# Ledger of designs, part 81: designed miniproteins, single chains, continued (2)

Each design is a single chain, and the fold is of that chain. pLDDT is the mean over its residues in the fold that is shown.

## One batch from the design tools (miniprotein)

Design m6981
Fold by ESMFold2-Fast:
Structure m6981 (fold): chain A 71 residues (1-71)
Amino acid sequence: SAEEYFEKGKELLRGGKLEEAIEYYKKALELDPNFAEAWENLGLALRALGQDEEAAEYFAKAAALRAERGE
């Protein structure tokens, strides 16, 4: 499920495996593109890699999804 890929991404991020974490967050988003937390964590991992421009786009996506949910 999207949640299973997201949890795997979080484990990889804790282990310092940033590129693998990004891959699993992207897999979660393929299954659930409205998964705001996965967009946010994808942005965090990309920012950690110095890819600030792409990270900003994904943070904006997460914020838009949360606004749509009234959060």
Scores: mean pLDDT 85

Design m6982
Fold by ESMFold2-Fast:
Structure m6982 (fold): chain A 94 residues (1-94)
Amino acid sequence: MVEKIKEAIERLKELLKKTKDPIVRKLLEKAIELLEEILKKEGKLSEEEKFELEILIGLLGIAAGVSRIIGDEEDAEIALEAAELLREILKESS
C-alpha cells in the first residue's frame, strides 16, 4: 500500500506539470495533499479519507468530460489517469 501511494503521488506530480486546466490542477493538488496525509499514517485510510478519494475521483471524471466537450483531450486524459490512480489506491484499501 505505502509503495503504491508513493508511486501515485510521483505520477500525479508529473501530471500536475502537464495540465493547463486550472480546475484539473486544483483537483490534482488536492489528491496529492490527501495522499501525502495518508502516507504519514503509513498508508492506513480512514472512512473519511476513502470518502474524500471517491469525491475526488468523481470530480476528476466530471473535469475530464468538460475538457472533452471543449476540445481539450490532453487535460481530459490527465484527469482520467489521475482518477484511475486514486481508484487503484481505494481498491487496495478494501
Scores: mean pLDDT 86

Design m6984
Fold by ESMFold2-Fast:
Structure m6984 (fold): chain A 72 residues (1-72)
Amino acid sequence: SSEEAEKEIIKELSKISGEANNLLLREGVPEEEVRKLAIEKLEKLLEEFKKKYPDDKEGIEKLEKLIELEKK
């Protein structure tokens, strides 16, 4: 269901956010490098999500928009 898809996205986004914050705040990794790693993980998440939930057009569009915002 779309509800299960949404829960999976939220869980994975929380993991990516937490890892990015750890790298930036605790390990002193440069912000630019952290952003690049986060974008790479988001793009991988998008490809996996498209394979698992191909009919969730809304979820796919939301992830694509999030990635575009991070690239600016």
Scores: mean pLDDT 79

Design m6985
Fold by ESMFold2-Fast:
Structure m6985 (fold): chain A 59 residues (1-59)
Amino acid sequence: MTYSQLNEEAYRLLKELLKSKSKEEAKEEVIRYLMEKYGLSEEEARKIAEEALAALEQN
C-alpha cells in the first residue's frame, strides 16, 4: 500500500471513529491500527493520523 493509500484509509477510519469517539481517542485508535495492520512505526502512523485529522478538520 502506498503512502497516499494509507493516508486515505486513515482519513476514512478516523471519520467513522469520530461518529462515536473523541478526536483524541479516534487518533490514538488509528495510530494503533496502522502500526498493527501495516507494521508502521509509531512516528509514521502518528504523522499519517495527524495529517488525516487535519484534512478532516478542513472539510
Scores: mean pLDDT 81

Design m6986
Fold by ESMFold2-Fast:
Structure m6986 (fold): chain A 67 residues (1-67)
Amino acid sequence: MKIKIVSFAYPRPTSLKSGEILEVVDVEGNIYYVKYSGDLPVGTKIYAVVEIDGKLMSVTLVVKEKV
């Protein structure tokens, strides 16, 4: 399954250093690695629109510790 994050709806980035790679987990326990251009603390919930196999879906992701 190919997943692309197309937007972040909430929260706005405030504390994770720009350019870092995040390990994020969706509500179903799937793990994704994303390069974030904003600042987010570990444990932040991200409400995002993602493209999965060409279909747009709204998901909740949780920021984990940097791998």
Scores: mean pLDDT 55

Design m6987
Fold by ESMFold2-Fast:
Structure m6987 (fold): chain A 78 residues (1-78)
Amino acid sequence: SEEIEKIKKEILEKIGEIIRLIGEILDLEREIKRAEEEGDEERVEELRKRLEELKEERERLKKELEELEKKLKELEKS
């Protein structure tokens, strides 16, 4: 089914986006730890704000992936 192939492609693209975002989050968490060790409170605050924005983006992408997975399961059962 062409519809199944399309959704599978969208799922793979979304997984790729999530993986890249997880990498960015991990890098940022390492930067926060370094800034904390250096006592740079202003930088820690800025980086923590960016971390929360990335976490919100991750939750959005996870929800989109869940919706695509549900559509795929419905098509595979029909």
Scores: mean pLDDT 87

Design m6988
Fold by ESMFold2-Fast:
Structure m6988 (fold): chain A 72 residues (1-72)
Amino acid sequence: GAEAARRAAELAEELGMPRAAALARRLADSPELTPAEAADLAGLAASELIRAPDPEKRNEAIELLGEAVAAY
């Protein structure tokens, strides 16, 4: 849940993707979200991350967002 979303935010910051990092941090800090709201927020973060130049770190961050959503 929250730990996976925080790790995704850290990877997004390393990738120079501040918007994706902010969205992932919001997912980490918002336990009140419905599963649908959590999925929408993670989807927005992933949409930013697919433009990142490092495919290994990008894919790891996207996988961590999926793990975070699965905990809702």
Scores: mean pLDDT 82

Design m6989
Fold by ESMFold2-Fast:
Structure m6989 (fold): chain A 55 residues (1-55)
Amino acid sequence: SEKERLLEEIREKMEKNVEKAPEEAKPILRQILDKELEELSKLSVEELRKVLETL
């Protein structure tokens, strides 16, 4: 779906930021990212497009 595609693009952009972190911090940052994506999954397609535009 369009919503799933937008969530995947947001995940990819957030993952690029996680890659800049030390290896020891990555597991915690991935947990934070997963929780943020769960909250974002409650948003509408239009709201997700606005989030993606800010990244």
Scores: mean pLDDT 81

Design m6990
Fold by ESMFold2-Fast:
Structure m6990 (fold): chain A 60 residues (1-60)
Amino acid sequence: SDLEKGEEYLKKGEEYEKQGKYEEAAKYFSRASDYFDKAGNKEKAKEAFNKAVRAYLKSL
């Protein structure tokens, strides 16, 4: 399901973040946000999007 795909991308983003790979983490968090939005879970989509923004800023 789109919800399960969102959770998978979120987990991968968190794994990249733990490795200090912030650009990759941002990419995966953005994909997680898109899948959560498609699943109709607006709260999880927004949370994942905020994680993507924070990771992107750390990549600079």
Scores: mean pLDDT 88

Design m6991
Fold by ESMFold2-Fast:
Structure m6991 (fold): chain A 93 residues (1-93)
Amino acid sequence: MSLAEKIMAKETDKTVVLTPEDFEDPEDAERLKKAKIGDTAIVRKVDGKYEVVIPFADNDEFIPLLKKAKPGDYLLRLVKKEGDKYTFKIAEL
């Protein structure tokens, strides 16, 4: 099974709550605000902030971009939106 297939099949019960302020780049914060329930992204933690490696997208748009991911990056799946708070299922790569 390819790395992309392994990543997409990864189950996780771990969650994280992110806000626009958790992102260093204002463009990444805007990407967060536009994300829909079920969208998937890869993010990297840099100096206590997150940067988007692969933008929030449905599976068809996301899978071809998985080659950009590195070990230690985080797979996020959006499960809940509440005001400025975004709850994700999170898995480390």
Scores: mean pLDDT 73

Design m6992
Fold by ESMFold2-Fast:
Structure m6992 (fold): chain A 76 residues (1-76)
Amino acid sequence: SLPEPSPEARELVEEGRKKLQEGIEAFNKGDYETAIKKFEEAIDLFRRAAELGSWEGDVLAAIASMYLALVKKILS
């Protein structure tokens, strides 16, 4: 069974998901500056959740990092 996350870890994941969604919406609109900012904020929140033992935080940090890498590649 996956470990049960703390309330703090769950809150960090929820906030990270909001930032990730905002980043995806900005990316779809071509607002790459906002997308980068939101993906970086999401990664930080998810990594903090992972430090508290959230498996979901670890997985979502990887996903947000892939989105960030994609935006940076487009801007290269």
Scores: mean pLDDT 87

Design m6993
Fold by ESMFold2-Fast:
Structure m6993 (fold): chain A 87 residues (1-87)
Amino acid sequence: SMVQQATDLANRMVQDPDTGGMDVHNFVSTSSPDDSLTTVRRVVDTAVRSGRDLTDIIRSMSSIIGTKSQSQQRQAQQMGDDYMRRI
């Protein structure tokens, strides 16, 4: 399912932002905007739950999403900002 694929990609991104980021980029490049946004949301949620520093993950996601649209880039940044405000 798309949810399972997004979850698997999120886990890879959290493990290695560089390698996982490329996997997310390849998926997002072939996916609809809605699927791309779901993937970004899952990556952020997984990183937060794992207690990982989001800085590198947000940077990589912003670069990746920037290849799709400015709106998706803003959504990725907003998710990171929301996390920082809740701490």
Scores: mean pLDDT 56

Design m6994
Fold by ESMFold2-Fast:
Structure m6994 (fold): chain A 79 residues (1-79)
Amino acid sequence: SSDLVDRGVRYLSQGNYDLAIRYLQQALSLDPNNSLAWTGLGLAYYRMGNYDLARNYLNQSLSIDPNNTSARNLLNQIN
């Protein structure tokens, strides 16, 4: 699951949001409690301009890990 998250994050950094989303969704299918994968999906949708989906995914990340600084900081930019 961490390898899938790492691949997703790599594709995010390259601006390949379709591949990033695919790998992060695969990670979540194996471990739905992976807060980093939820944060990655939130970041992907944020960069694509879909703020409603970004907020929903970042809130999922925070429901699993309330101390996730990256998810909280990104939510503050949307709200």
Scores: mean pLDDT 89

Design m6995
Fold by ESMFold2-Fast:
Structure m6995 (fold): chain A 64 residues (1-64)
Amino acid sequence: LSVEEIARRIAEETGVSLEAARLAAELVVEKGLSAYEAALRIKQKFGVSLTTALKAAKLAQELA
């Protein structure tokens, strides 16, 4: 799956914005960050809960 396709699915499944979903996909798939590290970055930038950010980051790992 492309980063764009992964991001779209994350947004649909978790309810985060497409921008937050794209960041999750980029951090996990392209930069190789752990789900937890990616989740912390997403929480910091977009103000979503850590639980929601972790769901997005873990889904990015599963789809990669």
Scores: mean pLDDT 84

Design m6996
Fold by ESMFold2-Fast:
Structure m6996 (fold): chain A 103 residues (1-103)
Amino acid sequence: MTVTQSPASVTAAEGATVTLTYTASADVGGNVDWFREAADGSVTRVIQNLASVSDPRFSGSGSGTTYTLTISNLKAEDSGVYYGLVHRGDEVARGAGTRVTVV
């Protein structure tokens, strides 16, 4: 399976909303997780199978081949690299990442 992620980078003000898109070459049935990698290299799952893990400002959506992460009411702490990930059987498909910078 081939995957693409867009945009490669986005800069937004605190309080703004950003949307990141993950596109797969095949239907992945909603099995899309989203992760944030912080500047210190720590990795946190923010969306599990389209559902927010802990912070309701993060929302997952999508079906078939196209999935989005929306982050509303941006905070400085949300800066990092976000990537979508599908794990299905022995297949793992990770997006290339979107660098989010909050100013």
Scores: mean pLDDT 83

Design m6997
Fold by ESMFold2-Fast:
Structure m6997 (fold): chain A 77 residues (1-77)
Amino acid sequence: MEKLKKEVLEQGKEVAERIEKITKKPVSELSDDEIREIFETVEKLDPKEVEIQLLALKAYLEKKYEESAKKIEEIKK
């Protein structure tokens, strides 16, 4: 089960990097609808694949922000 969580996070990381290469913007500045539009128009994914990619991206961003918060707390000490 832990291995599956790691695979989802790695998938989300690849999605984030791919979107940032296309838009030249941080993923954090994009709405869910803008990300869906990129998947549908640029990558030409079907709606089911779009939702899978978006869920993986959301999982990755949540984990990344948790790690960033921990680093900020360490710097403040």
Scores: mean pLDDT 74

Design m6998
Fold by ESMFold2-Fast:
Order: sequence, then structure tokens, then C-alpha cells
Structure m6998 (fold): chain A 103 residues (1-103)
Amino acid sequence: SLEDKVVNAVTLLGKALGLSEEMTKKLQELAREILEKNLSLDEALELGKELGIPEPLTRLVYEIVRFAVEKLPLETLLALLVSLLEDGKRAEELAKEIYGILS
């Protein structure tokens, strides 16, 4: 299902970033809420803040959900990951893996 693809993508993100299981579960909850309630970016940012998720991670989860729903360009995910990881090669590899899960 679309929800399963998005949850798998954010789980991979959490693992790749070395996030705790608790933080990864928060990203999964955020992703489900964005899908179920069709949240805007501003609404997702507010929910992410309430959940204690850093803004860059909330933006990335939002883009993963929009990519899955609207088939957005890989370049959008790559730009966010480069900003977050400060390592362009690692960001490119992670973006491609996430893209593979969502496709």
C-alpha cells in the first residue's frame, strides 16, 4: 500500500541517519498523519514541532509523502538530504534508496 511504502521509506531514513527507534517511530507517525489528514507543509511543520522532530526531518518526511502521492522529482529529496547530512555522496545514495522504495 502507499502507507506501507511511505512507512518503509521513513524507516530507512531513520536507520541511515542513525536515529533512535523512538525518533523513527515519531517520523512514521508524522508520515501517517500527513497521508490520512492530507496535511499542508505548514500543518506538518507544526505537528513535527509538537512531536519534537527537528524541522529538517519534518520537511524531508513531508517531501517523501508528497513524492509518493504526486511523483515529485528526486532532486527535491536530494536537496533536503544534502542540507541535512552535509555529505553530497551520502545524500545522493540515500535519496536513490528512498526513491526505490517509493517507486
Scores: mean pLDDT 81

Design m6999
Fold by ESMFold2-Fast:
Structure m6999 (fold): chain A 56 residues (1-56)
Amino acid sequence: SLEDVLAEIERLADERGLSEEQKQHILDVARHLLEVQGLSPEQTLAASRTLIESLL
C-alpha cells in the first residue's frame, strides 16, 4: 500500500541517519512519484533508495 511504502522509506532514512529535513524531502518526492507520476510501490522504493544513497 501507499502507506506501507512511505513507512519503509521513512525507516530506511532513519536507519541511514538522515536529517529530518532530508527525510521529509525524500518522503515528499516519494508521495509525488506514487500519487502524481503513478509509479509502482517497487519503482518508488528503488528511486527513494537511490536518493537516500546520493545523500551519503
Scores: mean pLDDT 82

Design m7000
Fold by ESMFold2-Fast:
Structure m7000 (fold): chain A 62 residues (1-62)
Amino acid sequence: SAMLLEKAKESLEKGKEALEAGDGAAASTAFHQAVILAEEAGDKELKEEAEKLLKEGQRAAS
């Protein structure tokens, strides 16, 4: 679980970096991975944050 949580946070940070760079497609991929990993880790708050950021990444990719 700790390893999944670390991977979820890493994917979340990669997504944020991609958003800062204007790469909505890369951000969406990273945030989607963060959602899956956060859910598997059982971290509801992290999953919710990743889901909100995923919507922003998808919007930026359009």
Scores: mean pLDDT 84

Design m7001
Fold by ESMFold2-Fast:
Structure m7001 (fold): chain A 75 residues (1-75)
Amino acid sequence: MLSEREEVDAELALVIIEYTIAKKYGASLDQLEELLKRAREVSKRARELGDTENAQVAEDIISELEKEIERLRAA
């Protein structure tokens, strides 16, 4: 079974992949909101584990997703 550290690593990798696809091809509001939710969870878990690198990556993704979601919600 996956350890908590392995789960955080796997979730971060998946979020990065989906974020990259969304950035290149566009994404629905629902998809961006789901990615934001996952990125926030990854950030929290990484901080609890003391994983500064994963926390920083997740924070960067959160910032970008929040900006994109705000643009779509304002439209």
Scores: mean pLDDT 82

Design m7002
Fold by ESMFold2-Fast:
Structure m7002 (fold): chain A 63 residues (1-63)
Amino acid sequence: MSAAERLVARETGLSEEQVRELLKAIGASDEELARLAERLGLSPEQLRRMVEGLATLLKEGFL
């Protein structure tokens, strides 16, 4: 169940655990996304791009 998580982690430079937090963030508010970005050491803009990429992979059935 983690092959797609490993691929995303490699593409984003994040850990599998951090990728899981991003997947949970797909339905989160902008405020929660900003807090997560600060925790991960990313800008809110970078995190938003990553969440959009993950949402695309989910729509395509990769996740």
Scores: mean pLDDT 71

Design m7003
Fold by ESMFold2-Fast:
Structure m7003 (fold): chain A 75 residues (1-75)
Amino acid sequence: SDEEIEELFKKFDKDGDGKLDFEELLELLESLGLKLSEKDKEVYKKLFQAFDKDGDGKLDFEEFKEFLETALSGL
C-alpha cells in the first residue's frame, strides 16, 4: 500500500529532507530482499536518473514510487 511505501521511504530518508539519494535507495532495495550485483547497481542508477526529474541527485516520494513500480516489474 502507499502507507507501507511511505513508511519505508521515511525509514531510509536518513537526513529527513523528504528525498532519497541513490545510496539510501540501494539500502532500501536490499531491505526488500534484492541481491544487487555491481551490474544491477548500474541498471538501477540509470533508472534512478530517469526518474530524478529535477536533477538534484535525489528522488522525492512520487519519483520514488514510479522508480519502485518499474524496478519491481522488470529488474
Scores: mean pLDDT 78

Design m7004
Fold by ESMFold2-Fast:
Structure m7004 (fold): chain A 67 residues (1-67)
Amino acid sequence: SMEEVRERAERLLRRAEEAVARILADPRVPEESKQLVVESLEAYKAQLPKLIEEDPAGVLEAVELVE
């Protein structure tokens, strides 16, 4: 169902947000890399609702591949 796809995608997004937070807290990571990671995460968050509506099966396959 679309709801199950959304829930699983949101769980994966939360894990990605936690990983990004760890990168941002690491003083050894270059500032340029931190900026790119934040921009990529924000772009993905903005596009995710539309991706789920347009291609829920593709989103599910991607989530299952990364989980």
Scores: mean pLDDT 82

Design m7005
Fold by ESMFold2-Fast:
Structure m7005 (fold): chain A 59 residues (1-59)
Amino acid sequence: MEKEKLKEELQKLLRELAKLKQEGAPKEKIEELLEKAEKLIKELNGSEATKNILERFKK
């Protein structure tokens, strides 16, 4: 597993999510990126801190 690459990709996805949420993008688009981020977090055995970040994008 290329953990370093997955970490970088996760950070990029989180940044995109923050941008889209701030711009008022459709819920569907945000949820699609959120699902991708959740898969990456699971692959990385992500911490509770990362899960917390995802939660702020859901509500």
Scores: mean pLDDT 72

Design m7006
Fold by ESMFold2-Fast:
Structure m7006 (fold): chain A 71 residues (1-71)
Amino acid sequence: AAGIDALADFLRRVAGVPEEEARKIAETSDTLENILAELEKISPEHRQRFLEWVDRMTAGARAGAAALAAA
């Protein structure tokens, strides 16, 4: 699925996880909590970076909604 491919690619680039391990995490982690737990096992820094990315995505969505409401 496109979502799994995108998540695996993200984990490989951000967490520095080997492609095979990134794919495994993406396939087996069906919740945000599971993804965070797997990243924390690799590095607390990569877990923090993932949370920062999620926060930016959330802020972007909120800004987009505000822009649409103002139009």
Scores: mean pLDDT 66

Design m7007
Fold by ESMFold2-Fast:
Structure m7007 (fold): chain A 62 residues (1-62)
Amino acid sequence: MEGVLEAARIAADNLRSVGASEEAVEEVLKAGEEASRKGMSEEEGKEFIQKKAEEAAEKYGA
């Protein structure tokens, strides 16, 4: 899968690799699901997911 859901999985894996909490991982996966439900384009969804991953990493010290 090359879409928004794949971007969310990649971001989640990256957070796990830097020792982020499961809460941060869940935030990113939920962001991917929300982007998909709201009909965001693949580009918009990837931007949204990346921003959420950065926010989660900041919150959880990664």
Scores: mean pLDDT 75

Design m7008
Fold by ESMFold2-Fast:
Structure m7008 (fold): chain A 56 residues (1-56)
Amino acid sequence: NAARQEGLEVLSEATGAPLEALERIESEVQLLAAIHDAGLSPEEAAAVREKLLAGL
C-alpha cells in the first residue's frame, strides 16, 4: 500500500528508526504512539496518521 509506505517513510525520517522496525508495527495504538513520539507538527502528524490508517 503506497499510502502506508509514504507514512512509514516520514516516521522513519522523523524518528531515526529503521523502516523495517516501523513496518513490523501491527497495532493502531503503537502507530499513533510512534507518530506522537516523532515530534511532528499537528498538521504533519495528522497527514501521517491518515496515510497509515488508510493503509490498514
Scores: mean pLDDT 73

Design m7009
Fold by ESMFold2-Fast:
Structure m7009 (fold): chain A 75 residues (1-75)
Amino acid sequence: GPKEAEELLKKAEELLDKAEEALKQGKYDEAIELAKKALDLAMEAQKLGSGPLMLRAIGTALRAIGVIFDAESKK
């Protein structure tokens, strides 16, 4: 339900923040692993949410994909 979606999204956002910090530090493999986990959680949140929460989950998923592509390109 909406509460589960919000909890998953908060975990995804936390992992994405860690992935972005790892990327900034040049830790590309760590950034990819964290971003992939964030993407999985954001996609699950998107399935359980609706309206604004769904859009927020999609945004988080797109940010995670961006981190993966950036880290892979710099490897």
Scores: mean pLDDT 86

Design m7010
Fold by ESMFold2-Fast:
Structure m7010 (fold): chain A 75 residues (1-75)
Amino acid sequence: MVERAEELKRRALEALREGDYEAAGELFSELVKLMAEAYAAGDEETARKIAELAEEVAKAFEELGQPVPLPEATP
């Protein structure tokens, strides 16, 4: 799970550098979903690490003046 999150972070940052904000938003949404799945599974250590990776991507969006995309609410 964490390795997948690191890959999603890397791809999202690359998409932002290329100006592909749509792809970056989709990758960020997958990263946040992965974090939520870890929390739902009770894996707080993994969820915490994924949250740190998601924060780095969110910071990159902010630095470019782009809004951070919000994932769909999971019931």
Scores: mean pLDDT 76

Design m7012
Fold by ESMFold2-Fast:
Structure m7012 (fold): chain A 103 residues (1-103)
Amino acid sequence: GAEELRERAREAEKEGDLVTAYYLYGLAYLEAGDYEKAVEYFEKALELDPNNALAWANLGLAYLQLGDYEKAREYFQKALEIDPNLLPAQTGLGVVEEKEAAA
């Protein structure tokens, strides 16, 4: 749950692992439905580690929940450039395409 993710994030932060800490805070806010905070923390994680395909995919998911389909598409595509077989990014991109077709 979001509380467990926040506890894990605090422990990573205490150990000086800011990449893991920011990523886990992003996941905690995403699970809590605070998509703007999720974006903030995933962007912080990606500034430190731009090769985290899961962080790119979750940033895309946060923007998808905010209704920003253009940014969601961009970030799912970045995740797939790093890991072409990443199912969450493939699924997210499909959802964006369905939402854009419905508009």
Scores: mean pLDDT 88

Design m7013
Fold by ESMFold2-Fast:
Structure m7013 (fold): chain A 106 residues (1-106)
Amino acid sequence: MKLEIDFEGDVRAGEPGVARGRIKGEMTEEDFKAFLEQLRASAGRLVRLKETEKDGKKEIEMEFERGTADGYRETVHVHLKAEKISDDKVKVEGEVEVRTEPLPPP
């Protein structure tokens, strides 16, 4: 398995900010499933899950909400594309955005 993750930007609790990352790699279908389960366990509370197939490729969009600090909220948005390249392997490409933003006034 080879997985590359590159992040750019700055995100801190209690401050507005955006960090973006790219994910790319090749893995078994079982490893990909384990990766998704680990992501769901660690990224926060799952708010939205959308899974679609387009042009023979599977696309997965996930949105998570994490804790809030000092009137700010942290959200994680993940967009993954998985393409089957052999009977036991998938090619994964995706993007992750982590955002902290002020809570709207009540």
Scores: mean pLDDT 71

Design m7014
Fold by ESMFold2-Fast:
Parts: structure tokens; C-alpha cells; sequence
Structure m7014 (fold): chain A 55 residues (1-55)
């Protein structure tokens, strides 16, 4: 859970950086990974990170 939450945050951060750089493909890829790890973590923190990737 803890490890998955950390992965979700990491991928969410990378997704947002890619979006800011105009890299839509990398944004979608990391956004999807953030969501998958957030689901695996099953925590409010992981969901927050996934939402940040989507916002």
C-alpha cells in the first residue's frame, strides 16, 4: 500500500510535468499508471495523487 501510494504520486507528478511540457502521450501514459497504482494502494492519499494527475 505505502509503496503503491508512492508510485502513484511519482507517476502523477511525471504526468503533470509532461502535460506542462506539451507531451500529451507521456502525460496519458503516466496518468494511467498513477491511476493504476492509486487503485492498488486503496488509500485517500493515493486517490489525491491520481486526481492531481487528472487536474
Amino acid sequence: AEEYAKKAEEYARKAREALAAGDAETFQRYGQLAGEYAEKAGTERARKYALEAGG
Scores: mean pLDDT 74

Design m7015
Fold by ESMFold2-Fast:
Structure m7015 (fold): chain A 72 residues (1-72)
Amino acid sequence: KEAEELYKKGEEYLEKGKKLLEEGRYDEAIEEFNKAIEYYRKALEIDPNFEEAKEKEIEASVLLLQAIVLKL
């Protein structure tokens, strides 16, 4: 339950980050992707075999890098 709730928080931040990225709001997108990564990592600390959380952490990390590059 705790890992699932942290995962859901990560999903909320990931979706917000994606919308901000599409809007060209790169600084805000970076903040939201960092929050998403933090929550996915917390979920994985509780359940290291949570495959969905691993996949989403990678996705959020790629989008974070994309936002940083577009900001430069």
Scores: mean pLDDT 88

Design m7016
Fold by ESMFold2-Fast:
Structure m7016 (fold): chain A 85 residues (1-85)
Amino acid sequence: PTPEQLDEEVELALLEIEAAITKISANRALQKGDKVGLENDLKALKEIEKRLREFIERTTSPELRQQAEDLLKDVEELRKKIEEA
């Protein structure tokens, strides 16, 4: 792969890791009724959504775009779940 392709793969992988960590944190906070933790996780999810949308707009890789779109849906679902709690 080119350096640009590798950079995009790394960026998306880091977003996947951040989303996974935030999901674990949010589910734990929901179980405990930790409102402060949920507010922090909500802020993190909104930032991840923004970064994923920016990635989707600029990537030229259909495969990476699809992975980012799938991740965005998961992040949006979790955010809505927290907002409804």
Scores: mean pLDDT 86

Design m7017
Fold by ESMFold2-Fast:
Structure m7017 (fold): chain A 84 residues (1-84)
Amino acid sequence: MYERLTERLREAVAQREEALKAAEEEAKKMSPEERAEYAARARAHAEGLERLAEELRESHPELAEELRRLAEVYREIAEVLERA
């Protein structure tokens, strides 16, 4: 099970550039208030993923690493939304 989850997370991380471009295009259609709300949600997701990665660091290190990488993608999305 965890091996399949790790593979799916790795695929999501591989789509980083596509996700960031999509965030930039969507941000252009949003109000400043909407961008702030979605940025806050992206940061909350990143924090949750980081906490889960820390909990799994010793037992499932590969899964923890991919969760940490995905958290960074969410942080980058939040930054894009805030800079738009």
Scores: mean pLDDT 81

